# Designs tried in a protein design run: designed miniproteins, single chains. Part 75

Each design is a single chain, and the fold is of that chain. pLDDT is the mean over its residues in the fold that is shown.

## One batch from the design tools (miniprotein)

Design m2600
Fold by ESMFold2-Fast:
Structure m2600 (fold): chain A 55 residues (1-55)
Amino acid sequence: ATPDEVSSQALRLLSEIRPSLPAEQQAQVKQLEVDALSSDEAVRQAALEQLKALK
């Protein structure tokens, strides 16, 4: 299935920032990736917001 707009934005941002992140932050962004694909809309929005803060 096609990801919703929030998931698409979060995954796009994640792919841009992931290579530049320290190893210790890799575990955190892996969790944000899971959250961005959550069935809960609020969890997806929170993940996108956290990823924007890392940019």
Scores: mean pLDDT 76

Design m2601
Fold by ESMFold2-Fast:
Structure m2601 (fold): chain A 102 residues (1-102)
Amino acid sequence: SEEKTKILNLRFLLEAGIRQAVEAIKAAKSPEEKRAVLDGFIEAAEQLLKSYGVPEELIEKFREELRKLGDDLVAGKITVDEFAARARELIDELIVEYEKLK
């Protein structure tokens, strides 16, 4: 029960982070501002995952995939909505892998 609540809270906070990042990216006027928002989101997500005891290997994989996704967004290769959808998929994959270790 405590462990299930912990996983639900982690998902909620990561999804809230995506929503906040999306709003900030939409308000950004330059590639540099978008990059700063993405870097801040990735750093916050990494710290959150570490605080929840997620293994370093899963954190590193998530960070790398999210960073690549952010690079595509800054380069104009994907839309903000596509970024949000793919970031949610990365959260789903991370939670599934994390739950398998419990």
Scores: mean pLDDT 87

Design m2602
Fold by ESMFold2-Fast:
Formats: C-alpha cells, sequence, structure tokens
Structure m2602 (fold): chain A 90 residues (1-90)
C-alpha cells in the first residue's frame, strides 16, 4: 500500500546520515537509492515477513537501478538497513 511505502521511506530517512556516511553516498546517490528501493519493494510486494533472500535480491536490483556499486561490507549494511525499515513499518 502507499502507506507501507511511505512508512519505509520515513524509516530510511530517519537513518539518512548513517546510511550516507557508512555507504559513502552523495545526497544525489542516496535519493536515487531510496527511490529504487521503494520501487523494488512495491514491485515485489515486500513486507515485514520478507525473507533474507528476498531482501538480498531486492537490494541487488535497487543498486542496479540506481547505478551504485558497493563493497561487500557496504552491501551487507544496506541489507540490514532495508530489513530494519521493513520490520519497523506496521
Amino acid sequence: SDEHLEGVREVLEAMRESIMTKLKLSEEQYEKLVEAILEVIKEKKLTKDASDEEIEEAVKEALEKAGIELSEEQFELLKEYVKMALKTVP
């Protein structure tokens, strides 16, 4: 639902500074990444019940859409941020 996607956006925005700093993203890259993540969540209908494998696939697709390359450690951090966002939203 639109309410679910807005909730995910709000949780990611609350973590904006942490995400940008740890993943070494510019403001433009961060905005592009958030929009790509929300697109993939909508397309795959991901909720708080999403598996780790579903989250991994979604993060990979979002990074490809955004044109962002991350290290393995940064990729694992992004998965945890997305997982937290999905688990936090009702």
Scores: mean pLDDT 86

Design m2603
Fold by ESMFold2-Fast:
Structure m2603 (fold): chain A 78 residues (1-78)
Amino acid sequence: SDTERLIKAIDLLREWIESGEIDPEKYIPISELKKRIQEETGWSSSTVSSVLETLVGMGLLEREGDKVKVREERLSFD
């Protein structure tokens, strides 16, 4: 389901921030983030693109042209 894919993508972003693979203070090319998610999940290019656009719409990713920044404060759930 879309919800399960969103949860998985959020969990991956959280894990990558905690491991230091992603610096939440820096913009990352959206193509690089897309490739990392595809390699980790095995999802199709279109599925990953859809998930990333949803995360941007939710405010979890801040988009500046072809780059995104992870809004770490938005990854916290009560």
Scores: mean pLDDT 82

Design m2604
Fold by ESMFold2-Fast:
Structure m2604 (fold): chain A 94 residues (1-94)
Amino acid sequence: VSDEELVEGVKYNLELAKKAVETLGSLKNPTPEQQAKLTFAKGLIAFSEEKYEEAAELFRKAAELFRSLGDDGLAASAEALAELAEKKAKEKKE
């Protein structure tokens, strides 16, 4: 039951994402890892606001950043959320 579990994961992670944006967004010189996490957190917030096209772009960017860091697991998670966001964006156009 992956779609429902992904939606519940976004709801729970939204609180963590808001904290991440507050903490990481105030940094003068974020590391590549911090930049990847900040981009992912912004994607979660955009998704919760039903800005699905923006969320998909942010998740894709986060996936690229995680891959560049060698974090294939977080990259795969970001890609899955990008695909979900793209699906939701398509549904909203209909």
Scores: mean pLDDT 76

Design m2605
Fold by ESMFold2-Fast:
Parts: sequence; structure tokens; C-alpha cells
Structure m2605 (fold): chain A 65 residues (1-65)
Amino acid sequence: SRLDQITEELVREVRKLAEEESDILTLHNRVSQLLQDTFSRNPDLSLDQRRQIAREVLRLVEELE
């Protein structure tokens, strides 16, 4: 689905950011910006879909810390 594709792309970008950025606060800021940019590019995503994507991404960030 489109939701799965967006989530997979975000997961790939977050993993890439984690490899490039050693400072955890900068990583968190870059991930937050990536989420905001993704939602801006996909304005048709429902609030529930945005919550689902955010949960998946934030879970990944916690695992990479």
C-alpha cells in the first residue's frame, strides 16, 4: 500500500540518518523534520495514518539509541 511504501522510505532515511549522525539530539531533530516534510508532501494522509507512521519511526529511533 502507499502507507507501507511511505513508512518503508522513512525507515530507510532514518537508518541512513542514524549512520551519519552521532549526536542524539541532532538525530532527533533531523528525524522530526523528516516526518514533518513527509506529512507536508502527503497531505491526504489521515491523522490515524500519520500516528501509525510516527509510532513506527519513533520505535526505530529508540532501537537505534
Scores: mean pLDDT 83

Design m2606
Fold by ESMFold2-Fast:
Structure m2606 (fold): chain A 70 residues (1-70)
Amino acid sequence: MSEEELERALAEEVYRLAKPELGEERARRVAEAAVRVRRGELTPAEAAREAGVSPGTLARYLEEALARLA
């Protein structure tokens, strides 16, 4: 899988997991934040702040999404 395909799959999976709990807008922000953490553009703490969630919440979605894509 290419890096671009992985990033898209990660964003889609995080969005799918977060949408039922957070709603569409916030789930989209969390998905974008997750991709930026993976790219090394943001720390998990910075990404969580931009997405409007706790660092623990962002880490949980990242861990679950990555496990499902493994």
Scores: mean pLDDT 82

Design m2607
Fold by ESMFold2-Fast:
Structure m2607 (fold): chain A 74 residues (1-74)
Amino acid sequence: MLTPEQRAELRTLAQTAAREANDPELRALAKQIVEAKTDAELVAGVERLVARLRELGHDRTAETLEQRLAELLA
């Protein structure tokens, strides 16, 4: 179960990644992450964001976010 602090961290990271990449789909995914009501929705949103970041060539940002998500789920 994610803490409110961990949820806030993931939402902030998602919004930052979407802003830097300047992609409308990433902005939509970040919005879904911010609006997520459950841990399952938040995790699924972050996984979709990571996949899209990799598709766009933002591999380092994707890896950082994926690693942090894995740490929070351990």
Scores: mean pLDDT 80

Design m2608
Fold by ESMFold2-Fast:
Structure m2608 (fold): chain A 73 residues (1-73)
Amino acid sequence: SDEERLRAALADVPPLRALRRLAELAGVSLQEFMDAFGLTEDSSRDQLVLAAQMVVANSHLTVDDVVAALTAP
């Protein structure tokens, strides 16, 4: 499923790196993204998966686009 793909992509990514990449995809600052979703650098993988799903839902980006950004070197 799309949720399982996002969860797998986030499993090996440090939370702060995931947050930075999701904020960049959303076109906002890291602080604005964190404030909008109630997230911190100590946020769980479940919270990061929900944030990634919201980026997909509120943008023209696909799950493939988000997974590619999260897993980029």
Scores: mean pLDDT 84

Design m2609
Fold by ESMFold2-Fast:
Formats: C-alpha cells, sequence, structure tokens
Structure m2609 (fold): chain A 120 residues (1-120)
C-alpha cells in the first residue's frame, strides 16, 4: 500500500539523517573537514532520492498533508546545506550548532510523519 511505502521511506529518511549526524560530528572532532563535506554531499544526494520517492508516495494524498511533509523535508535539506557552508567557512562551532538543530528537526520530522500516516 502507498501508506506502507510512505512509512518505510520516512523511516529510511530518519535513519539517513541520524547516521549523517553521527558521521559528520565524528569527522569534525577528528578535524577531517574534507571527509565531513564528502559525507554531507553523499547524504544530500540520498536525501534528494528519498524526497522524490516520498513525493511520489504522497501524490494522491490531501494537499495539506503533502505540504506538512514537504515543509519538514525542506527544513532538513536547508540545515544540511547550512552545516556544509559553515564547514567551508571554517566556522566549526557554527557547524556543530546547525548539527544540534538538525537533531531537533529530525525528531520533529518523525512526529509530523507519524501524524500524517495516522491521517492516511
Amino acid sequence: SSKEELEKLLKETIELVEETIKKVEKAIKEKDYEGAIKILQEAKEKFIELDVKIEEALKDAPEELRKKIREELKKIYDLINEIGEAIRNKDYEKALEYIKKLEEQVKRFEKVGKEVLEEL
């Protein structure tokens, strides 16, 4: 079912972001800033693929529910970009602040995703 497919995709998205947070934090602590950028770029590519699949799974869902998921995904995407920009600017303290915001945003995404699944 489209609902079961959506649930799987939302779970895969959460797992991707949580794994990315752990890997990027480790790379920053080890001063492997080039590795951190590579991890973020690979995560961003996988995230875009998941976003496209989520949009397809939601194509027949009510617009209000589609909008809720799109807004949460956009916030995650923007934070991934902000972390990468902070690292490129050598502002590693700012990068860690954005990582903390990303951890909070993934928890919000999980909550919103659960609410959307309950309304489908």
Scores: mean pLDDT 90

Design m2610
Fold by ESMFold2-Fast:
Structure m2610 (fold): chain A 92 residues (1-92)
Amino acid sequence: DDARRGGQAALRGGVLAVQHAKTLEAIKAGIAGALGGIGALFQAERDPREGGRDARSGGISALRGAQLSGNDPQAVAEGQRGIELGARGEAA
């Protein structure tokens, strides 16, 4: 559950970061966040620890993208949620 929820958060955060992006660096970070989220969703049922790692990594990238894109509160919150839930999934 944590890997899947973290993956969903990283994906949403990454997409929001891209939507608010003003620079190529922000777009790249948002895309990396979204891809990490997708990876986490794919792995969540197969390997919850690997899914947690992907969600955490995706969340970090999504948060970076949000910070580069003007700190949209939803993008920041989703990135942070991806990190927290991903870390819990990785620890399980």
Scores: mean pLDDT 86

Design m2611
Fold by ESMFold2-Fast:
Order: sequence, then C-alpha cells, then structure tokens
Structure m2611 (fold): chain A 55 residues (1-55)
Amino acid sequence: MPSLEEIKEKAVKYFTEQATAAGLSEATIKTIVDAVVKEIEDAHAAGEEVKFKVL
C-alpha cells in the first residue's frame, strides 16, 4: 500500500492536472485540491483505509 503521504501526493497531482486540463481558475483548482486533501485526512483520522484504484 502507498503511504498516506504518497496517496495525498498522487491525489493532488491527479486532480490538479484534471482541473488544469479543464481550464479551471487557480482559485477553483485550489478549492478542489483542498477538498480532496481534507477528505483524505478525515478518512485517515476516522481510521478508514484510504485507497485510489485509478491512481
């Protein structure tokens, strides 16, 4: 399993690339990335397994 840090890095990179390709503003990209990071941290804090099948 990738570490929590590796999962966060892969998620941030993936969603940043997708949002940039979609032509979203920097503010919107930051909002999406912040939301994804928060979900990963919340899942980890709850003791849930964090996994990305596509990443």
Scores: mean pLDDT 72

Design m2612
Fold by ESMFold2-Fast:
Structure m2612 (fold): chain A 95 residues (1-95)
Amino acid sequence: MSEKEKQIALLKEQLRMVELALRALEEGKSREEIIELLNKKTEEFIAKFPEYAEELQKFRNYLIYLIETLSREEAIEELRRLREGLRLELEKLES
């Protein structure tokens, strides 16, 4: 798999993590439930692609930081911004 294909795979998983967190916040899930979902999703991807462990753990920790430090409304807005940034980067690599 090329470096570009690896970067695309990582970005797609990061995007899925953001979309998972955003949906859970919009559905009114507790912070604890969202953190559990993010941890589970991250561990599942690391099990398949151990080479991305550090990047995914850092990204998970950043998402948890946002969820713990921001209000629900602020976290939703920040995650929407992050989602759009990841989508733009993915489009740039897939173009």
Scores: mean pLDDT 84

Design m2613
Fold by ESMFold2-Fast:
Formats: structure tokens, sequence, C-alpha cells
Structure m2613 (fold): chain A 120 residues (1-120)
């Protein structure tokens, strides 16, 4: 269930935070980009799994298709719709959109932690 998944993921966050800090200190942009893409995908997956089965088919399927096609603009638009359906604030949606556009892994990790705490 989502609560158990959220608790397991929360326990992994300190190690991932250390990896982000190390990559930043070493100037390893390729590693930061991989972490960013992984965090974006994970946040998208958790948000889709929080929807009804009908809404998962309606919004989740096109979101994952956009992600697989590296269509970031379409992925962001579907993700914003999904976040609104989950009652997420406009301020948090704007933070996520900017973090994705700026490839900001640190801010995505903070947003993931906030989401996991609500699910656990």
Amino acid sequence: NLGEIAKELLSRLPALRQEIERAKEEGDQERLDRIHDGLFSLIATLLVLSLSEEDQKKYGTPLFRALQNNDDESAIEYLKKIMKLNGISEETIERLEEAIKNRDAETLLELLEELLLKLS
C-alpha cells in the first residue's frame, strides 16, 4: 500500500540527500541530472497512484507517455492537473514546475519528502 511504500522511501532519503550533496561538491552534472530525472519520475508515479483508477487512466497514462518521450512540457501540464486533483496548493505546484525546468534535484527531493510525509 502507499503508506508502506512511503515509509520505505522516507528511510532512503538521507542517503539520496548525501548523494546529491556529493555530486554538487564534485560538479558531477550528469549524476545530478540522473537523480533529478529519477525524482521527477518517482513524484509523478506517487501522485498518479494517489488518484482513482478512472483518473489514473485519464491523466496518468498520457503523463507517463510524455515522460517516456522526453516531452517535458506535456509531462508538466499533466502533472499540474494531477496535483490539482490531489488538492496540492498552487504555490507547491509552481515550486515543482520551476524545479523541473531548472533541473533542481535538491528542491525535487524536498517536494518528494513533503509528499511522502503526507502519504505515510
Scores: mean pLDDT 85

Design m2614
Fold by ESMFold2-Fast:
Structure m2614 (fold): chain A 90 residues (1-90)
Amino acid sequence: SELEKELEKLREEGWKITQEGIKIINEILADPSATPETKARANELRTRLMETVSKFVKAYRDKDLAGAKEELEKMKQILEELKALKKEQE
């Protein structure tokens, strides 16, 4: 019950981070004023986000709370990098 509640909170947070990250990536890639270097970095971060999301989903399915927390923390770091990249582009 407690484990299931913690996993569900992580799932909700992971989904929210994934949605926000994809939104920022799409905004950068669609922006004609964004430099080729900024777009290349956004694509690099997109790849890293997709890889960490895949590992997060696997950990969640396996009920691996520690693994899910580890991958969620990496997802948060990628989102912060995306937010910084978007701010620098503005």
Scores: mean pLDDT 89

Design m2615
Fold by ESMFold2-Fast:
Order: structure tokens, then sequence, then C-alpha cells
Structure m2615 (fold): chain A 86 residues (1-86)
């Protein structure tokens, strides 16, 4: 999935504390946005809901690790995502 691959690539590309903080804030915002889409759209198919939920969980997990300063764990998660896509 292209979006999940981009999440992993973004995590692996950030090197400074400022870049990591900006990425964490962006991904928290995206997680909130996906949660709204799931809650506010009753016309989503089961397949669409599952995809949005998977993206919500991925964005939320990455944001949480970056917010906690667990950068090595965030990188490990990103590497695992890329490995599963290849």
Amino acid sequence: MEEVKKIAEDVLSVETPEERAALAARYRQLADEYEKKIKENPNLSPEEREKLWDLLETYSAVATLLEAGRFDEAKALAEQILKELE
C-alpha cells in the first residue's frame, strides 16, 4: 500500500529533533482526520472502513513513538513495514 510505504519512508528520512517533532504533529493530525472519517461517514463500505482503520492505527502508532522520543522503535516499525511490503 503506497500510503503505508510513505509513512515508513518519512520516519526513516527524519534526522533532527525538529523534523521528528514536525512529523509527529503531522501524523497525529492525520490520525485524528482518519478517526473523523470513520466516525462521521456512515456510507463507508466494510473494506473502506478496514483500510481507514489500518491507516489510523499506523499513523497513531508512529505519532505516539515519536512524541515519546522512542525514535529507535519508530525506525524499527518503519523497517518492519517496508519489509512486509517487499
Scores: mean pLDDT 81

Design m2616
Fold by ESMFold2-Fast:
Structure m2616 (fold): chain A 68 residues (1-68)
Amino acid sequence: MKQIEELKKKVKEGASIEELIKVADEPLKRALESGEDMGLKTKEDYLKLLTVAEQGLEAGEEMRRLRE
């Protein structure tokens, strides 16, 4: 997903977590907000969260193909 790559790049460039939440679209915005609510506050934590979200979206697409 293109947006996940862009968000990861912004994290590496020093963007604030609040700024990432403001520019992200659903469902990534919800994932970032959930991460903040769970106490994930570091650049490394949010980068990992974005990686997990990317893998989840890819797995979801594959599962949808099997059901259809």
Scores: mean pLDDT 70

Design m2617
Fold by ESMFold2-Fast:
Structure m2617 (fold): chain A 63 residues (1-63)
Amino acid sequence: SEKQKTAEKIRNEALQKAREISLKAMDEADKNPETAAEIYAKAGEEVRKLFQEADEKVKEILS
């Protein structure tokens, strides 16, 4: 149960951080529409790495 709670917290924190990254990317893209595609690509990569790290931590905890 304790391990499951820790895993859930890690996943929820990753979701919250992903939302923050996405909101910042939208703000930057609005200010710099010429580079919007690059801004979104970078944000997408950051979110992908964030979830990969979270999944790795969850696997270690649930092992």
Scores: mean pLDDT 87

Design m2618
Fold by ESMFold2-Fast:
Parts: C-alpha cells; structure tokens; sequence
Structure m2618 (fold): chain A 71 residues (1-71)
C-alpha cells in the first residue's frame, strides 16, 4: 500500500547521492504524503470515505512525484 511505498522511498532517499536541493524537495514531498496518509487514516476511522479517498489520492500523487525525483 501507500505506507509501504513511503517507507521504501525514505530508505532510497537516505541511500541516494542527491544534491541538497533535490533531497530537500524529495523530503518535502514525502512529508506531505505522510500527512495525507495520516489524514486518510483519521477520516477512515470517522467513517468519512470521501475525505479518506481524497487524502489517499493526494498521498499517492506526492509519492509518485518523489519516485520521479529518485529515477
């Protein structure tokens, strides 16, 4: 799931030889993805499936952008 992808990307980022600027951008994207995953989990517990789906989609978008930076 998205959480597993986020964990693997954090490991790849730690091991990657990146410029400080690219590293900072990747860290920002992963932080936003984590925030959206936490919100998706919160809304899932509250029974708000629409809000849960919106935040899950936002998390997936930020994860995809971080993956592109590490390509």
Amino acid sequence: GAGARLTELRKRLDEANLSPEVRAEAQRLLAEADRHLQLAAKFAMEGDSEAMRRHLAEAQEHIARAEALLA
Scores: mean pLDDT 87

Design m2619
Fold by ESMFold2-Fast:
Structure m2619 (fold): chain A 65 residues (1-65)
Amino acid sequence: DLRLEVTVLAVATLASSAGLDVRVEIEGDSVVVTVPELTPKAEEMLEKARELAEKAGVRLEVRVA
């Protein structure tokens, strides 16, 4: 699904711009973001990621490793 792939790239770009090492992948019809630790910086990035996914109509799942 092109929307899922575009959302993955957008979220990965957002995390990279914030200097965060995250894993972004597609699982079924959802985009999964795995952060190494839930820091204030990671929380801010995740808020922006949720907003992007919502506008794209894509489900976003968040995991902490």
Scores: mean pLDDT 81

Design m2620
Fold by ESMFold2-Fast:
Structure m2620 (fold): chain A 81 residues (1-81)
Amino acid sequence: MTFSPEELARLAELLRAQLPGARAYAESIENPEARELALEVVELAERLAEAAAAGDNEEVNRLLEELAEKQRELEEVVLAA
């Protein structure tokens, strides 16, 4: 998927606004394995914000796929615990 520079700048802004809340939520997870995975998701989202700010469509698409995979792993760990 190809984003415009304006769309990528907006994505970076939205992610930067949401990241502190996402990190606080991840830190509140009682299951240590789920917490670690949630923190990895936050770190990937931080990298996504940087890639979006740089206008790197390829890296943005790659990080979105990695985020989807990590979120799926997190859901499975939470469900299995």
Scores: mean pLDDT 81

Design m2621
Fold by ESMFold2-Fast:
Structure m2621 (fold): chain A 69 residues (1-69)
Amino acid sequence: MLRQELIDKLVSQGFSREYAEKVAKEFVTPYLLEGAGVHSSVDPNDPSKVRVWTLTRTGERVSRLIPRD
């Protein structure tokens, strides 16, 4: 579910499905993305990367920059 939600969200933001699946593969783990939803955007300081972040159940922010192809 959570992986598919991230893929669908990225596709809705104008990214290719292939790129969205790459981002999901690099970022989605059961322990990382449970409980808080996932946010994604192109990094304004480096448009070659997508910034993906979530909050853990304890409120800790986890983020990652994922390169575009």
Scores: mean pLDDT 62

Design m2622
Fold by ESMFold2-Fast:
Structure m2622 (fold): chain A 89 residues (1-89)
Amino acid sequence: MALTPEQRQALLEALDALREAAKSGDPEAMEEAENRLVETLRQLLETNPEVAQGLHSLGVQTARASTAATDSQRLLDVADALRAYIEQL
């Protein structure tokens, strides 16, 4: 099923927060942004389990496949991959 505009906006905001935290290079900010994304996906699992599971799996696979030398760049790779997936929904 398609995401509601509100669900799509919440996901995009969580990804924007993750991207900004990654750009800051602050480990605490990055952890908080990751936790926000995880909570957003957990809430989405109740209404759109297929989309939530797809995003979670893509995030895990992108993080593992990332050739980035830093945690910041790895998180940027994850945020970009998840945003591209959401834009196709």
Scores: mean pLDDT 80

Design m2623
Fold by ESMFold2-Fast:
Structure m2623 (fold): chain A 84 residues (1-84)
Amino acid sequence: VGEALYRVVQEGLSSVRDLAGKAADKYGWEAGSKLFNEGRGRIDQLTAQAVQAINDGADPQEQVEQLRKEVEELVKELQKKVDE
């Protein structure tokens, strides 16, 4: 469970880092930093929610799948901001 959760978080952070780099290249360092901080903060919140749900008795596999979907949606939202 912990390894699967870690992989989802790691992949999400990698995508956010790549998008932040693209934003920095297009719009400058401040835009990249803002996008990275927003993406990381959202992943941290989603991860905390998944961990809390598991602690409250939710199915760990279902929560990992839900986190993956939420992280994928977040990455899509951030990609739209870069595509401005």
Scores: mean pLDDT 83

Design m2624
Fold by ESMFold2-Fast:
Structure m2624 (fold): chain A 68 residues (1-68)
Amino acid sequence: SEADKLIAEAEEIATQILEHPKASGEEKAETLRLTSELIRHARELKDLEKARELLRQMKELLARIEAK
């Protein structure tokens, strides 16, 4: 399903941030928060538009970490 694809991509990005040497504790905490919210919106609320917005925020966070 679209929800499962969004969750899988979010979990991959979360893993990259959690294992990133430049990621701060605050950025790791924000990643866990965004991932949790994305899963809730995709599975429980069936709000795929919000899930996609949260995934975009996770990708932007990873890009900021990599640019340090």
Scores: mean pLDDT 89

Design m2625
Fold by ESMFold2-Fast:
Structure m2625 (fold): chain A 57 residues (1-57)
Amino acid sequence: SDAELERKVRIAVGLLRAQDEPPDDANILKVAEGLEVPAEHHERFKAAVQAELARLA
């Protein structure tokens, strides 16, 4: 569901910020796989994570 995807985006943003790692595409997609985001949603997930990280910068 969209709500589940949004929840996973929030978790991913927290993880990437806590790890002090650059949030490049490869790191975001590894988090998507770890959170079991469906493959068809990976690009939408990546875009949402990047947008949220930019908002918090």
Scores: mean pLDDT 81

Design m2626
Fold by ESMFold2-Fast:
Structure m2626 (fold): chain A 67 residues (1-67)
Amino acid sequence: SMVGSGKKLEEGIRGAYKLLQVGFKATGEDVARLNGDTSGGDIAAIEEAVKRLEEGVPLEEILKELT
């Protein structure tokens, strides 16, 4: 179910951004594991967000899609 997943996805993306800021190369799986859930949808979405962050897309633009 997609209902209620937005906040968890946001927390995962924010976590990945913090790891990138400290020079840590985090995969979507690493971030999902830190959030205590390995659901395939959340992992894939976090990995896509990490790619966009690495390409220079601002965190704010990525999080805007969750609104």
Scores: mean pLDDT 62

Design m2627
Fold by ESMFold2-Fast:
Structure m2627 (fold): chain A 82 residues (1-82)
Amino acid sequence: LIAEIEKLLKEAERLIREAERAVEEGDLEKAFKIIEELDKIFQEIAELLHKIPNPPQEIIDRAKELQARAQRVAARVVELLE
């Protein structure tokens, strides 16, 4: 379970970097698609965390940090589309 969560966190971090680059390049369609994929990954992480009675605080903190970064990218995409 922990190894699976760590794998998902690494994937989320990679996708966030790709979304950040897509926004910088003006490719809002690509950024939006990556954000949708990130939502699914964070849902999987949350489901896996619920299966662990005492999840490591470092993993929880990392998930929160990455989710905050993803939300920042999403907010930027919405701003640019308005």
Scores: mean pLDDT 83

Design m2628
Fold by ESMFold2-Fast:
Structure m2628 (fold): chain A 70 residues (1-70)
Amino acid sequence: LRPVDEAEVLTALGLIYMAIGDLAEKRGDYDSAIEAYRKAIELFEASGTPEGRQLAEDARKKLEEIEKKK
């Protein structure tokens, strides 16, 4: 069914945004890092999977850490 395929795609996109956020943070682009992590959280939550939920938690922790550096 399409929802199963979409969950996998959403998780993959979330991981891409996590990587974008991590690179932005390393460059000191905290605004870009925050936006990327927020997008990753939305995508992981939209996946509706237990793995997506775990990844969303990781993304939230990174977002919290970056917010403290601004």
Scores: mean pLDDT 80

Design m2629
Fold by ESMFold2-Fast:
Structure m2629 (fold): chain A 62 residues (1-62)
Amino acid sequence: SDELLEKAAKAVGVSPELLRLSLLDAIEAGGTAEGIKESVAESISEEAGELVGKVYEELKKE
């Protein structure tokens, strides 16, 4: 959802477009939701990791 993407991007400190592109690249590279969530949680915050992980799962369903 656009709302979830915007919230996650704000938590990370990037534009929604940049976050979407970065996560699509991670999906193409064979990344996992858990791996992305853990990486963001370690680098930024646990809350940001949870939000980005949810966006990753939504994008993977597309």
Scores: mean pLDDT 82

Design m2630
Fold by ESMFold2-Fast:
Parts: structure tokens; sequence; C-alpha cells
Structure m2630 (fold): chain A 90 residues (1-90)
């Protein structure tokens, strides 16, 4: 098991895991990492809908902080999911 790591190293692991997961699922993904801000943005498109999820990286893992979708119904669901995740990890 990995001990508590600097946020930059957690970010590198998160980028790798997301890239590997996307490849296994056959999904094209754009990953934007900001080590100085400890942030990770993941953008992908499925069935003509573009999803963007922003994460805050911590030594314990990554937390979604914002998410958007180009489809209003999907965006509404993402906002609910993000609120539930914030409540669960608070």
Amino acid sequence: SLPLLPEEEVLELAVRVNREGAAEAGIEVRIEADPAAARLRVTFTEDGVEYTVEHRVTPLGVLPTAATASDPEVDAQLQEDLAALRAAVA
C-alpha cells in the first residue's frame, strides 16, 4: 500500500488510473492536470454529450469539486451526483 503522498504524486496516479480506465472502456478522454493547484480536469464525450469533471487532489485521493454536461438533463443528474459525493466525503 502507498503511504500518504504529496498531492502531485496522487495527481500523477489519478491521471494514470483515469487514462487506463478510459482505454479499457474504449472511451476517448482529455485529461488536464494542474500539479501546482492540485487539480485534475477530465473531459470525455459519449453519445454526443460532452462531460467535464473537475477534481481536487489530496494526499488521500481525488474529490470531485465540479461537473458539467452539455445536455441539460444529464447536467442536472451530474449536479445531484456531485452533491451526494460531497456529502459522503465531508
Scores: mean pLDDT 73

Design m2631
Fold by ESMFold2-Fast:
Structure m2631 (fold): chain A 104 residues (1-104)
Amino acid sequence: NPEIEALAERMREAALRATLERDPEARGRLLSAAIELVRRMKEAGYSVEEIVEEARRLSEEVRRELLKRGASPELAEAAGQLVYAALATALAYVLGDRDVALSL
């Protein structure tokens, strides 16, 4: 899905800006993109488990990209955790607003 891929790329860029460039607005952009990504995935029929798997995949991709760019292991881990936390927060928000039956 090109829209989902574009949103994942926006999240990668925002995470890099938040960690490497210390952009103060990057965390807000990351969370906004995460909410839109989770919303689009739910609308496309993805399960909660598939969204969580995508969150883990994207977190690991960001961690590896930072290591490849010469970031410290600590900074790379922090960036991956930031991506995962943004997606987990977005998932809780989207599910809380739309489906009480999923009980987070």
Scores: mean pLDDT 81

Design m2632
Fold by ESMFold2-Fast:
Structure m2632 (fold): chain A 67 residues (1-67)
Amino acid sequence: SLESALFKVSKGGEDLGTFTGPELIAFLDEGIYTISLDGQVLGTISGDFPDEEKRFVLTTLLKAHEA
């Protein structure tokens, strides 16, 4: 789930840390972030998205990784 997954986050090649889904949604600001899980890049997310859109994107990326 988003609450239990630990996403590794980077922007412009800088490692910004590790966040749960809810923590990440609250953390993301402007621009494009790269999201990784278990050493695998899942995709990117825009910090400019509304919280609902961020949650949808993260859920979709997590589901694709678990498939």
Scores: mean pLDDT 84

Design m2633
Fold by ESMFold2-Fast:
Structure m2633 (fold): chain A 80 residues (1-80)
Amino acid sequence: SALDEMLAIVREMLARTTDPEFRARLEALIAEMEGKSPREALRLFSAFLDEAVAAGAPGEELTALAQARADIEAVVAAAE
């Protein structure tokens, strides 16, 4: 399903992260996205990225999140 593909993108990011605080936030995001519609999951991911920008997260983290968002948007578009 589109949601499963979106969750796989976030889980891949989680698998590559070594920062425990970022890891914990990604785990919380995954839990929030589970059981949501693809559009709601995309909104949650977009809000997470906006919060990371506002918090001054490291450039590497922001770049990874922006790339993941583009991939997630493509999954949602393909499912509709």
Scores: mean pLDDT 86

Design m2634
Fold by ESMFold2-Fast:
Structure m2634 (fold): chain A 101 residues (1-101)
Amino acid sequence: DEARQAVLASAQKKIEEMEKKGAPEKYIYLAKAWLYWIQGKLKEALEYARKAGGRLGPATEEQIKTAEYLASKYNVPKEEALEALSALLDAGERLKKEYEE
């Protein structure tokens, strides 16, 4: 899908621009984690979410349902999808508290 490839290229360019502008390193890691998540690269998504300060915790029912849906759609392990999503959302909440308060 040409449109999907263009969106991924645009997102990568924005991450590079954030790095050049001196954005906080954890924000760059979170952006990279979401980019990997969109690509179905769950191991890389989890790695960068952890670098952004994301921690594994108890998953909500909504997170479990979302992870199951995406795992089925991308043919990836449900447990890996849930772990990556949990870390991504935790990293986002921690960065919001650290930089927006």
Scores: mean pLDDT 77

